# Designed miniproteins, single chains, continued (2): the designs that were tried, part 12

Each design is a single chain, and the fold is of that chain. pLDDT is the mean over its residues in the fold that is shown.

## One batch from the design tools (miniprotein)

Design m4388
Fold by ESMFold2-Fast:
Structure m4388 (fold): chain A 94 residues (1-94)
Amino acid sequence: SIRDRVLEAQRKRGLEATEEDIKKAKEIAKESKTSMEVLEKALKEGLKAVVIDVNKFDDSPEEIGEAVQRALEEGMLVIIINTSSALRPPPPPL
């Protein structure tokens, strides 16, 4: 449900969000610890895009969903990313 809403919002808002907005949104996501903090900082900067990293933040799915819904209501392009710790193959047996 969240992914489908994000994809629809990306199509609708992608033309309004600039590459500069997306770049700044990514920087805010690196410096923030929660999805709501990312949203608040993006809104304060007047950005038309927000980046939410579902693996970086110790957010519940409900908190992520609330931040996404609020961003969509504010007319922002929502980009959801997963910075998973890379699936490292197990070390070779010595």
Scores: mean pLDDT 69

Design m4389
Fold by ESMFold2-Fast:
Parts: structure tokens; C-alpha cells; sequence
Structure m4389 (fold): chain A 139 residues (1-139)
């Protein structure tokens, strides 16, 4: 049986993988679009995506630290959620601005990568909040 802690780490690693896939596609779309405003939005999405991956790694490190407090874990979960919201906001903006410059196949591939990342993030946040609740019950 996997502990809830091991499940959090598993879901975090999955979110990192899906986030890396999304960033690679953002970089590809950045090169394909001719719209300057779309390019700026893709650049911001890529920068936010890199920050999200760093925060998810920090969450793994904190969850693995036997001296980490429930408050520290909570703060890192909230940072992952906030940075992911900005990543997805700039991603949606960039895609709307670039829609006339991209092929149907590129748009569908991108939508799938966004959905895969959203699903991995939801699984991570749900599991991490459950882990946090269990830690708060151990007084």
C-alpha cells in the first residue's frame, strides 16, 4: 500500500511531467505565431510555467522533509495553485490571440496538453490538501 505522502509525491511528479510537456508546446507555438501580442503572452506563460515546476519541486522537497510543518506545506500548496492559475491564464490568452496563425492539429494538440496538465494539477492539489488535513489532525 502507498502512503498518502507517497501518493502526493507521485501526483507532483506527474504534474511536473505534464507541465514540461505544456511548456514545450508553448515554446513551439511561440515560434509559429506571427502575432506579437500572442508571442508576449506565450513568453509570459512559459515564464510562469517554469516557476510552477520550481514550486512543485519545492512541495516534493518539503513533503519529504521530516521537520516540515503543516503550515509550510499549506503555503507551498497555495503557491503551486496561484502560479498554475497565472500559467493557465496567460496560456488561454496566448491561444486566443494566436488562433488564426495555428493549424487545427496544433490547436487540438495544445488543448490536450492543457487538459492533461489541468487534470494532473487537480489530482496533485486534491491529494496534497488531503495530506495536509491528516497532518493537522495529528496534534
Amino acid sequence: MKSIKEIVIEKANEAIRKGQDLIKLLEEMYKKTKNKDAQEAFKKAIEEGREVLEEIQKLIDIVNDPNATAEQIKEEIERVERESLELLRYTDKAMELAKNDLSKEDIEKFKKAVEDYRNALRDLLTTAFFYLQLLELEK
Scores: mean pLDDT 88

Design m4390
Fold by ESMFold2-Fast:
Structure m4390 (fold): chain A 84 residues (1-84)
Amino acid sequence: SELDELTKELLQTAEDIVENEVSDEEAREIFTEKVRELVERVGLENALKIVAKVVSRLNSEGKYRMARILAESTLEVARELLES
């Protein structure tokens, strides 16, 4: 499904951030942009479902830093949309 493909793409983005030793600030910017793209493509509810799956996978792999940054970036995007 498209949601499964987008979930895989977001997981790959997290892996690329780790592989390239991206700073927390840059990782937050990358995740914020990716979450905005997800919302535009599949809507807020489906974007949150994708993010929840990715955060869960990252936590299960011990990638707590990445899970936290992704979750925080997602909350920021959701806040901006709900305040509009």
Scores: mean pLDDT 88

Design m4391
Fold by ESMFold2-Fast:
Structure m4391 (fold): chain A 120 residues (1-120)
Amino acid sequence: SMAREVADLQELAVRDPEAGAKRLAELIEKAKTPEELRTLALIMLGVEVSRLDDAQLEELIRRAREVEREIREYRKANPETPEEVLEARLAARYALIAAEIAGNEEFKELAERILEKIEA
């Protein structure tokens, strides 16, 4: 079950951050589709959100709204871009912002790697 695999990976990343980051890095390199990259970005976002305080969550929401506006404008200028690619970019940008706010350099690098793979 995909839901079970997602839950197990989230649990690993919370329980053992180093092992979780290593496993995420392996899965990011093996990911072949925007949907797979989006799922990994959302897992990372969920882990980071669980660690943020109220002020950090407000900052995440503020920055997320800016990213949503940028993606909407990009979509208008580039109507040929598949929706799955835009959704993956949005999720990866959210994960990147959350990692920056949390000061998690490992997750920041992983989110940047997801963005690189989406653009390739």
Scores: mean pLDDT 87

Design m4392
Fold by ESMFold2-Fast:
Structure m4392 (fold): chain A 79 residues (1-79)
Amino acid sequence: SKIKKQILMSFHLLVAGGTVYLTERLLKRGAPKELIEKELDAAGEVIEFLKSNSEYLSEKEKKKLEELEKRLKELREKA
């Protein structure tokens, strides 16, 4: 159902946000580059999945997804 897909996409958005947040923390603590790159790749895959299913996201969630994609790109440039 549409509602189940909306719940699933909202959950994946939360997971992507959490992964980006934890990766920012790891980078600040001097974690190995390989670990940072692996976490950024994992977050990137979830973001691409969300983009391919954007019809199930609210306008507010789409805006949050755009902010996460921007943060991910900035972290890749710093790593």
Scores: mean pLDDT 87

Design m4393
Fold by ESMFold2-Fast:
Structure m4393 (fold): chain A 83 residues (1-83)
Amino acid sequence: SAMELEARRIATLGEATLTLYRMHALFNPDRVADVLAQARIHRDAVLAQLEAVGSPAFVEEARRRFDAELANMEALLQQNQSS
């Protein structure tokens, strides 16, 4: 459906943006905490958009993928604080 295609597009762009945040964190270790805070705000905004057009199952799958990206950034923050 058109709504399914829109949900997939929103999720894809949201994931791409989180990837850019992760890349920025990787190249700027001193900025990881700030970048993670912005990434969390972005994740919440994208999930709110997805809830308007996606099925509950699709939204939860997207949430799981976004949470995995944030967990990777949280690991970078922990590594940076240990270094």
Scores: mean pLDDT 85

Design m4394
Fold by ESMFold2-Fast:
Formats: C-alpha cells, structure tokens, sequence
Structure m4394 (fold): chain A 70 residues (1-70)
C-alpha cells in the first residue's frame, strides 16, 4: 500500500497544479488496478512529470509577474 499512497500523493499534487480532473480520475482508476510493478512505474513517471511541471510553473510565474507587475 505504500506505493499506492505515494502515487495518490502525487495525484493530489497534480490536482493542485491544475491538472484536469478527467486525467486525475483516469490515473486513479489505473492506480486502483495497478500491480506493484505498475504502481512503481506510475510513481517514477508522475514524480518526474511533477518535477518538470514545478520547474515550468516557477519559470512561467516569474515571467508573468515580470510582464504584469512592473
């Protein structure tokens, strides 16, 4: 259950970052049917995606703030 817990935490993070609910639901369904190997792949894939999204979000926010609040 540890892998499922970690993947669910990543899904919550994706939701907070604005990922569409439809994709979150799809990923939740995938997780519920996942064996340990699939759950581990999801953990790596989503963890990587979130890291990249966090970096992009920080850059986009910095650019937007600079353009809109001078």
Amino acid sequence: DALRREVRALLEELREMGEPEARIRELEERLERADPAEAARMLIELGTEISLLRMKEAIDKLIEENELKK
Scores: mean pLDDT 78

Design m4395
Fold by ESMFold2-Fast:
Structure m4395 (fold): chain A 104 residues (1-104)
Amino acid sequence: MGNGLLYWTETVKDKDTVEALVQFFMDSAVRYAEAHGLRPSEESRELVEKYKPEIEKRAKEGDYKGLAELLRQLEDELLSRTSVDDTAAAMAEAARIALESMRK
């Protein structure tokens, strides 16, 4: 998730298009986790909570490149500690936090 999102923020210059792509990738992660009944472990939830203030800040400020970089860091840390399914569930939770913070 994070690597793909970072790629799009690097290659697209139009702010509205970048916002739409960021929302699309995050919504896709949430839908995937829900469709597969994925739930994060307690450890993965605690890691997402550690990242939450910075995710909220970057999302509220419209710093989509910084948000993508942060999500990539979280994904890399999760993959070093837990399963692919647990990582996907935790990344969906991070995506929900970001999407809620982007709402007016």
Scores: mean pLDDT 77

Design m4396
Fold by ESMFold2-Fast:
Structure m4396 (fold): chain A 88 residues (1-88)
Amino acid sequence: SPLEEQLFNKFKSFLDSLNLSEDVKNAALNEFKSLKTIPSLEEFDKLLQMLKNSSMEGFSELSPELQKLYINVEILIGIEEIKKAVGL
């Protein structure tokens, strides 16, 4: 769908800005692909803003699937930052 493609491209652009390893980036993209329900553009923009800020502000306003996406992606980003900090 045009909306799904738009959201995927926004998410990919966000991930591309983070200098993630290929494995972590692919894992994050697979989390998006695992969504059963395509969110609205407004709800997804809120999620991206939360990820950019590493902030839980607005978390309770997200759908359960989007809450899961936020948590899983934050964990992936956090693991990458830890690995980079310790030279792994």
Scores: mean pLDDT 85

Design m4397
Fold by ESMFold2-Fast:
Structure m4397 (fold): chain A 67 residues (1-67)
Amino acid sequence: SLEELKKLLSMSKEEFAEYLRSLGYELSDEEIDKVYEAFKILGPVTIEILKDEGLEGVEREVEYVKS
């Protein structure tokens, strides 16, 4: 929803980490940093990529955008 999107866009890295943990993701601080950086580049689609393809998919999409 638009409300969920606005909430995600306003999250700090700490709030974002807690959100990912609430979804069942067990990520290291380094992995959280990577997903958060991807989120700043790709936006909320990062969560869909993480859900469907995991961290590897997120890293791949960031690489494509930076190319």
Scores: mean pLDDT 78

Design m4398
Fold by ESMFold2-Fast:
Structure m4398 (fold): chain A 90 residues (1-90)
Amino acid sequence: MKESYVEFLEELKKRLPESSHEDMDVVIDYVRNAEKLGDLPFVVGQIDLLVLQGKIEEAVELLKRLAEAVRRKDTNAIHGLYIEEVVLRE
């Protein structure tokens, strides 16, 4: 459900540096208002994995890139992040 996913994002936000909270708020707002999320949940999953691994700097960098794509309403950029940072990392 959309609401439970927003709760997950709010919990992830608490595990990130305060300086990255504006970027997470952009992603949360997009999730609240978007009809379809596309590849965004997979990119967020990679951010969560980086946080769990203690790779906070890499998590913040990926979140910044995702938030920038969201601000631009660029679904192709979100797909590109999924391919580059999720699919090709495997």
Scores: mean pLDDT 83

Design m4399
Fold by ESMFold2-Fast:
Structure m4399 (fold): chain A 55 residues (1-55)
Amino acid sequence: RPLTEEEIKRIFDLLLKHNYPLEVVRATAENLKAAQPELKEVIDRYLKELEERLK
C-alpha cells in the first residue's frame, strides 16, 4: 500500500523522537523516495526541516 504524506511525516517524527543518527534518517528518506518518487518533494521538505532541527 502506498504511504500517505502523514505516514511519512510520522516516520520522520519517530526517527527524531528515538534519536536515530542523521545518516539513518537520510537513508530512510532515500528509500522512501525510491519507493514513491511522487512524494519526493514532501520527503525532501521533511528531511530539510529535520536537519535544521538537529543542527
Scores: mean pLDDT 78

Design m4400
Fold by ESMFold2-Fast:
Structure m4400 (fold): chain A 103 residues (1-103)
Amino acid sequence: SKIIELIVRLLNALIKMAEAQKAGDEEAFKKALEEAEKVVEELKKLDEEIGKKAEEAVEAAKKGDFDKAAEIVKEIIEKFKDELSVSEYTALMLMVAAITAVV
């Protein structure tokens, strides 16, 4: 699924933003934010509602609120739960946990 592929890319970008913030690496943070914003625009083209929620998650992360970013992405994943295998769902939820585990 293209949406699931984009959600994985979003999660990776958010994890990198959290890691960069913890390290005080402003250039790494900026690069990860640019990737996250690109993914948000691609998600909006496929599903405007999911794209808007992804944008809210990125906006929270941009303000340093990674707990809120993780919660919003979890809500996105729960909307697709019935379309995911157990292994896919577990992998995505571990990535969500990684966002808050860094900070």
Scores: mean pLDDT 87

Design m4401
Fold by ESMFold2-Fast:
Structure m4401 (fold): chain A 88 residues (1-88)
Amino acid sequence: GKEKVEILLYAMTKAIEAAGKAAETADAEKREELEERMVEAIRKAKEELKDAPKELQIEFLTAVAEAARANGLEKAAEEAERLLEEVK
């Protein structure tokens, strides 16, 4: 239901914020690891939402893409945007 989407969005947003902060002080290798983890987390969240209404999937992926860009996680943002196009 909508509650599952809201819980996943909250958890994902907090993970993105934490990864963004960690990336600010990380070397290039650690930044790549953080980006890869976020890409994997986004893919898993999308899979968990596969049976959710299309509108809620779009809302989730849009918010995740915006949060990732705001926190400097470009690869995570690009993956969320790619998945958003697949759902449309």
Scores: mean pLDDT 85

Design m4402
Fold by ESMFold2-Fast:
Structure m4402 (fold): chain A 116 residues (1-116)
Amino acid sequence: MELPSVEVLAEALTAHYSREELPELALQVNAASRTLKLHADKATETDLLERAAVVEEALARVALRFGDTAGAMRHLADAEDLRVLAANPSLEASTPDPAAVAEAVATLDAILALAV
């Protein structure tokens, strides 16, 4: 699946979610990102870490639009961590869990689909 640009995804998120809904969305994305860091096969599934990084970066832009600078910095740090792990898969041991990974991917794909 071709990833949308961060700008396109941030615009889609702003159109579909109110300010009040964003904290719950951020928690769902953070849970998916953590699941992929722990349970994705880093030898074969690094593209999933890149998907999570794009979503986190888009949430950082949305957070800035709503004046949440602390939330934006947190999302940017999470995106950077995901990219570092994708480039350096030996930094953290993975415990493959295909069911948990599939659930995390479903969450991210639903969000990414807003940009198409």
Scores: mean pLDDT 82

Design m4403
Fold by ESMFold2-Fast:
Structure m4403 (fold): chain A 107 residues (1-107)
Amino acid sequence: SVTEKLLLLMSISSGVFVAGKSLSKGTETSRQVAIDNLESAKDLAKQLSKEVDEETRKVLDEVIGKIDEMINKIKAGTMTKDDADKMVNEINDLLKKAAKLIIEKSK
């Protein structure tokens, strides 16, 4: 259903938000919490991508790619606060686009 797909998008958005907030604490534990939340968000995005049309799936593939980029930057120790804020915003913009497509394709 549209409701179930939107709830999955909200869960993905929540995971990404928690990851961004966790990174602001600057500890090794907070970095691991960020990675765990991003991996969970990525898994939910992969699950949702199997349940949507090709156009919406392309947007979710971009979300997955951005999450992977964020995880890789955290693991490499190259993630700045400005990078984290920018990447969270980019992912949220893509999730809003996916939500719009899901709603528009519902009857």
Scores: mean pLDDT 87

Design m4404
Fold by ESMFold2-Fast:
Structure m4404 (fold): chain A 109 residues (1-109)
Amino acid sequence: DPEREREREFQGRTGFFAVLEERGVPDELLAEKAAELRAEVGGLTPEERELVRRLMEEEGLSRPAAEVAVLVLRKDGTVEASARVATELLRKATERETQKPIDESLLVD
């Protein structure tokens, strides 16, 4: 099933950003990261805006989280790059909440 195969590939690349929503990472941090990525690789294309809409509708991502996911894929299309960006954002959110850095063993590996 080509549609199921495409959906699995998509979930594998964006699933890291679903963790940010589940962990309550503030949209402000996600929007800041999206702005940084846009400065590096340029603004979203019409096709990427449609992909953002799909991530919001199908995966339950916020608009800033979906924008980060799409821009990371454009900058570096690897699963590892997506995982690193998601881990960075989760760490920053935790530091803001606790006002201290925490051990990475308490975050996503």
Scores: mean pLDDT 69

Design m4405
Fold by ESMFold2-Fast:
Structure m4405 (fold): chain A 108 residues (1-108)
Amino acid sequence: SAGERALKGGEEALKGAKEGDAEKALKGGREAAEGARESGPEDADKAIEGAEKVLEGAEVGEGETKKAAAKGAVEAALAAMESAGDDKEKILRGIGLALRGIGLQLDA
């Protein structure tokens, strides 16, 4: 359920970014991060997928929606990394997403 929350949050953030809705992008990113924080290793794939969708929102968004999604992507990626436990590949995916999100925040 926590992984499902993270994934759904990521989907809403991406949709908000595509629609130019900064409030929706912010809410979706927050839900993705909260779902990832509540996730354990069984949910880590969904938490990472949620973070990937928030990051995609940051990549396709503009102005305030890009900034909102980029911040959400960093927070969701770091939480997804923590949910991965000892899974090195999932930890590396989370780190990569967080670094990309930071880059998008700096460019925005």
Scores: mean pLDDT 86

Design m4406
Fold by ESMFold2-Fast:
Structure m4406 (fold): chain A 86 residues (1-86)
Amino acid sequence: MKKAADEILKTIESDDEFDREVGLAFGLILAAIALKYKDKTSPEELKYLAETFRRAAEISERKGYTEDAEVLRQTAEEIEKALKEL
């Protein structure tokens, strides 16, 4: 999980719009899978993923991608909520 999360963060920091959109899409797919299988994903991995999405949201907001930042923040909140329900 950590390596995949680190790659998503790196892609979100890219100045290339296409690379950034690809990274966002794969990040959201990874989050959806982790949430679907939250009982089989370690709490530490889910926490790291949530922190990664929080960081990605901050980066997106600073770069002016406000709508992407909101989606990333909401995804982090969903993962954080799932952690409390485990």
Scores: mean pLDDT 80

Design m4407
Fold by ESMFold2-Fast:
Structure m4407 (fold): chain A 104 residues (1-104)
Amino acid sequence: YREEALAAYKAGNFDEAIKAYQKLVEELRPKAEAGDPEAQKELGNAYFGLGRAYEAKGDFDKAIESYKQAIEWYEKALKLKPSQEVEDNIKAAKDFLERVEKLK
């Protein structure tokens, strides 16, 4: 789903991207909730992608909620396994969240 979601997003098919990221969230959630830091990181990535797709579509309320979910899952992953990649992803998600909040 991640590759399908990215391909749809790049093609401007934001509704397809949203559906693909939602399926990825559903797939990753059980593993992430079980405490798998890799699944928590990937769930954060899925929510970040979902936020970008909603933002591109002009749905700022759903973009904000998705970015907040991305930050929460990245922070859970970081707590279990230190990672510069996850720290950078948290900063990116916070920057996107702040920008969208100013547009709302």
Scores: mean pLDDT 86

Design m4408
Fold by ESMFold2-Fast:
Order: sequence, then structure tokens, then C-alpha cells
Structure m4408 (fold): chain A 76 residues (1-76)
Amino acid sequence: SSQDKLAALQQTLQALLAQMQANRDNRSVLLQLLNQAQSLIDDVANFAFSQNDFATLDQVGQLARAFGEQAARLME
């Protein structure tokens, strides 16, 4: 379901943030992890949209914004 994919995405984004924190001084790795996160966000958003699940799509958007703010703080 879209909700199962959203829950998995949230866990994966938390793991990616931890990897970004561990690699804070490596800009190439940070950009690679950020691109990976964006791809995963887009996949879940596209799935929710394909299911006409606009409530989950909105939740993915909120999660993406929160992730982006946290990632920006790590990238200086």
C-alpha cells in the first residue's frame, strides 16, 4: 500500500540522514546520498499518485520538506 511505502521511506530517509551525518565532510558522498533520497521520494510520490492516494502524496511532500531542511543543515 502507499502507507506501507511511506513508512518504509521514512525509515530509509532517517538512515540516509545518519549516513550524511557520518560523511558530513565529504561533499561528493553527501550529494550522492541526497540524490538517492530524492529518487526514493519520487518513487513513493509517483506510486501514491498512480493509486490516486492524494492524502499519502501530501504526506510524502511533508516528509520530503522535513528531510530537505535536515539535509541542508548537514551540507553547509
Scores: mean pLDDT 89

Design m4409
Fold by ESMFold2-Fast:
Structure m4409 (fold): chain A 106 residues (1-106)
Amino acid sequence: SAVDALHAALLATARAQLADMAAALDKLPIPEEKKERLKELLARTAELLAAGDLEGAAATLRELIELLEELGRELADDPEAKRRVEDLLRGAEALLLAVEYLQGLR
């Protein structure tokens, strides 16, 4: 179906984006505990998308967005780190938008 094809395309794109986001976290000057928490949310999002749990994926992405917004505020005095967090935030928001549109097709 068109929904199944769109879900497959989203899953493939999301996996690549989530992996790139996890790699980008390693470049942030933040505590390892915060990096691991963000990586857990990225991994959980990938698992939920693979399982077809769009509601769960959306909830996890919203939690990730909230933490990235907080992190952006904490890094206000580091322009390079703030830019990297803003890039991650845009990626997470784009994935959430795609997941919400796919939910609307069900």
Scores: mean pLDDT 84

Design m4410
Fold by ESMFold2-Fast:
Structure m4410 (fold): chain A 113 residues (1-113)
Amino acid sequence: SEFQKKVDEVIELVREAVRAMKAGDYDRAVELFKKALDILYELLKEASGEERQTAVDLLKSVVDTAVLLFKKYAKDNPKIKEEMIKMLEELRKRSTDPELQAYLDEAIEELKK
């Protein structure tokens, strides 16, 4: 399905972002996370029922992974911290879902610590 194809694309982008983060290629890692989140946001707008829940769960997982990797590899890099915060703030502004907005607010606060 087109939905499954986009999910697979997100998973591959996240794998590449993890590799980039471990290699110290932080700008590339942020770019790859942005691409993954953009795909997930578009899926979230189009999907309903079980597919929408899958997209929400995957989006939360991608955000958690990005925050965790930032803390592990790039916590002392102020440029990357700012780029990660901006990425999540832009996603929050595009979202109309109060639950997702609250989740993103929590992730942004974790990045600020």
Scores: mean pLDDT 89

Design m4411
Fold by ESMFold2-Fast:
Structure m4411 (fold): chain A 113 residues (1-113)
Amino acid sequence: MFSITKNELADLIIDGLRKAGLDDKEIEEAVERIQLAVADPEKYGLKKGDPNEDIIDENSSNFYLFSSIVRILVEGSSELVTSIEEFEELLKKLEDPEIMKKGFENLKKIIPK
């Protein structure tokens, strides 16, 4: 059964950006943009999550919100993630430094300040 916490996902994203060679200032800005998307997802064309739930699984509204954020990072697309299998493939891409080098630019394009 697939399950990941918001903190585990945050650690994977930060780790991926750091391994891609982003500095602390760039990582901080990336985290701030993700926080903007989580605080007001509808403004960025994303589905609303549950702020009181830490778990992301197939039955959680957090699934659609956080899988879309990961897709933005790794593919530069806000297209809806519709399956656990697709989300697991996107999570694997967080470990690829060549993909994650573009992740910050993707966030800036889709989640502007």
Scores: mean pLDDT 83

Design m4412
Fold by ESMFold2-Fast:
Structure m4412 (fold): chain A 88 residues (1-88)
Amino acid sequence: SLAPGIPAFPEGLAAGQVVNGATVLELYEDPANDERVLLWREDGKEYAIITAEEEKVKEFLKKHGLKEVGRSEAAGKTVVVAERDVPA
């Protein structure tokens, strides 16, 4: 599921793919730094799941105008769920 919450980065997921009504906009993974970003659109909103160091999370949120709505830990990294409304 690509709904907001504790993230799973599904293997084989690709930009432009539609999964359960969610359109994948961007995915990024840097395994050397244990960094992952998944951005998708669902029900008139854009959502992001970001796994990175705190400073990089803050930078991503600022660059993309996203609001943090949830936070947890995964594999020793901060996991942040964020959203924004799609401009009309």
Scores: mean pLDDT 70

Design m4413
Fold by ESMFold2-Fast:
Structure m4413 (fold): chain A 100 residues (1-100)
Amino acid sequence: SDEELELLERALLKQAEAVLASELTPEEAELLSLFESPVMQALAAIVIDRIGYEKFKEYIEKNKSKKSLREILIELLAEVLGISLEEARRLVRRLEEHFS
C-alpha cells in the first residue's frame, strides 16, 4: 500500500496543479481560504472539482459543529479517491511532510 500511496500522491499533486490553474469562482476561492495549509487548499480544490462546490459546502455546513475542517476534508477525499479513511489520513500526512 505504501507504493500505491506514493503513486496516488503523485497523481494528486498533478491533479491539484491542474485544478488550481483552472478558473475558480469567488465562492470557491473563499471556501478554500478556510483551509490554512496550501496542501489542504489543494486537496479541497480537488474535492470541489470531483463533487462540486454545492455538495462540498453542504457537507462542511452539516459537519463543521461535529468535526474539524481537516477531518471533513479527509472523509470526502477518501470517498472521492475510493480509499480507506486511514489511507486518506496517511496520504494527507505524507503531502504535508513534503510541504511543511
Scores: mean pLDDT 78

Design m4414
Fold by ESMFold2-Fast:
Structure m4414 (fold): chain A 68 residues (1-68)
Amino acid sequence: MKVARVEVGGVETPEDAALARRTIESVVADQLDEEAFRKRGEELLAASNATYVEGLDADGRVLVRVEK
C-alpha cells in the first residue's frame, strides 16, 4: 500500500520542522510503500528530535509507525 499522508511528532526546532516538511513532501511525491517509508522515517528520527513518524493511507488508516 502507498503512504498518502504523513504525521511527525516531537518536532520543536525550525531546522527539524524544515527537515520534517522535506521528508513529508518526498514521501507523498514518491508514493512510498510501507518498507520505503520506514527507512525514510528512521532517517528523519536519526537526524532530528522528532519522536515518531506515521504513514497513513488516503482514508486515514495508519499503515506504518516508526518511533525513536
Scores: mean pLDDT 78

Design m4415
Fold by ESMFold2-Fast:
Structure m4415 (fold): chain A 80 residues (1-80)
Amino acid sequence: SEEFENALNVLRGTIEMLKKLYPELSPILQEFLKKAEEARTKEEFYKVIDELENFVEKNVPEYVANSVKSNLDSIKKILD
């Protein structure tokens, strides 16, 4: 659907931003993007988003994690 493609494009932008800020995290960030692109249902896609949010909380500073969370919440609103 167009909504799913729009959600994926916002996620791709968020992942590319994180890869530029934290190049060492690029392999795992790319795996999250791959899993999101392979998601066949809204539920599977949300699971990947939630796993990415948890990963970011543990691996980047709080102020960056909060910015990413806001972006991920916006992605979920596109699919509502």
Scores: mean pLDDT 85

Design m4416
Fold by ESMFold2-Fast:
Structure m4416 (fold): chain A 83 residues (1-83)
Amino acid sequence: ASPEELAALADLARANAEKLAATLPARGRELVELFVEALEALAAGDREAALEAFREAMRLLVEAGLLSEEEAEEAERLFAEML
């Protein structure tokens, strides 16, 4: 993906996140915000910030009981390989 394509995706994700946030409980809003932050960081070329935001999203999913620690670690590994 080009930087322009990543920027367009990040902009679209931000707009959709804002619409979804209006209907989601606070924890759901926080999770969506972290995924958008990861995409925006990738679009800006900040791989470290993207990975950090993604790790925080995985941590919240584990705390919510939606992912195991093993599933979160595998997702983080796969995301890091895409960077």
Scores: mean pLDDT 77

Design m4417
Fold by ESMFold2-Fast:
Structure m4417 (fold): chain A 67 residues (1-67)
Amino acid sequence: MKPYTLSTAVLRDGRVVALHSREFDSEEEARKALDEIVAAAPPGATVHYTILKDGEVVDSGSRTVPA
């Protein structure tokens, strides 16, 4: 079992358009995957994220893709 989990919700115009959940061996890999999700998100989208380590929240927030 990988210790880190990245959960993301991609929102456009207040609607959820994508949900992702993926496990990683390191926090660095989880953060890299978050950067890739944000880069692939449509302009104007907001990406809400949570990074868990062994089921405990270590980081959470939102990133907005410029329109």
Scores: mean pLDDT 82

Design m4418
Fold by ESMFold2-Fast:
Structure m4418 (fold): chain A 64 residues (1-64)
Amino acid sequence: SLDDIAAFLSEKLKAPKSRVKTLLESLGIKDASAIPLVAQLLGVDLSEEELAELQKELEKLIKE
């Protein structure tokens, strides 16, 4: 669900869940492609390795 994705990204990006949820709703994204966009909008710099790891974790969360 969107709430689960927002909670996951809130913890990993160290940003308020409400802010992350608003960004996800505005972008209309509910998959791992949201990570680089949400991180950029929050001013969080992620390495290529960190992005790949977070995308893998989020994909597992979405499938369950």
Scores: mean pLDDT 77

Design m4419
Fold by ESMFold2-Fast:
Structure m4419 (fold): chain A 78 residues (1-78)
Amino acid sequence: GTERIAEQLEAGLLSDDPFERDVATALGLIALAISKLAKDYDNGIFLARRMLEAAQRAGREDDVAIFEETLKELEKLK
């Protein structure tokens, strides 16, 4: 479910491997795009919040901005 996806992507964003962090960001954005297309806004908002928190903990400022914008879009569409 969405919680397992969020946990895996969070672990990737907090990885010591920069490639794994970049892959986690890309996969997270793909999952959020799918949630938006499917109109699954509750799960999309949940995932966006978890990705935002992980990006903040990882110090990925550009990712923080992207996930904040995506979260706002999903909340507006709900």
Scores: mean pLDDT 85

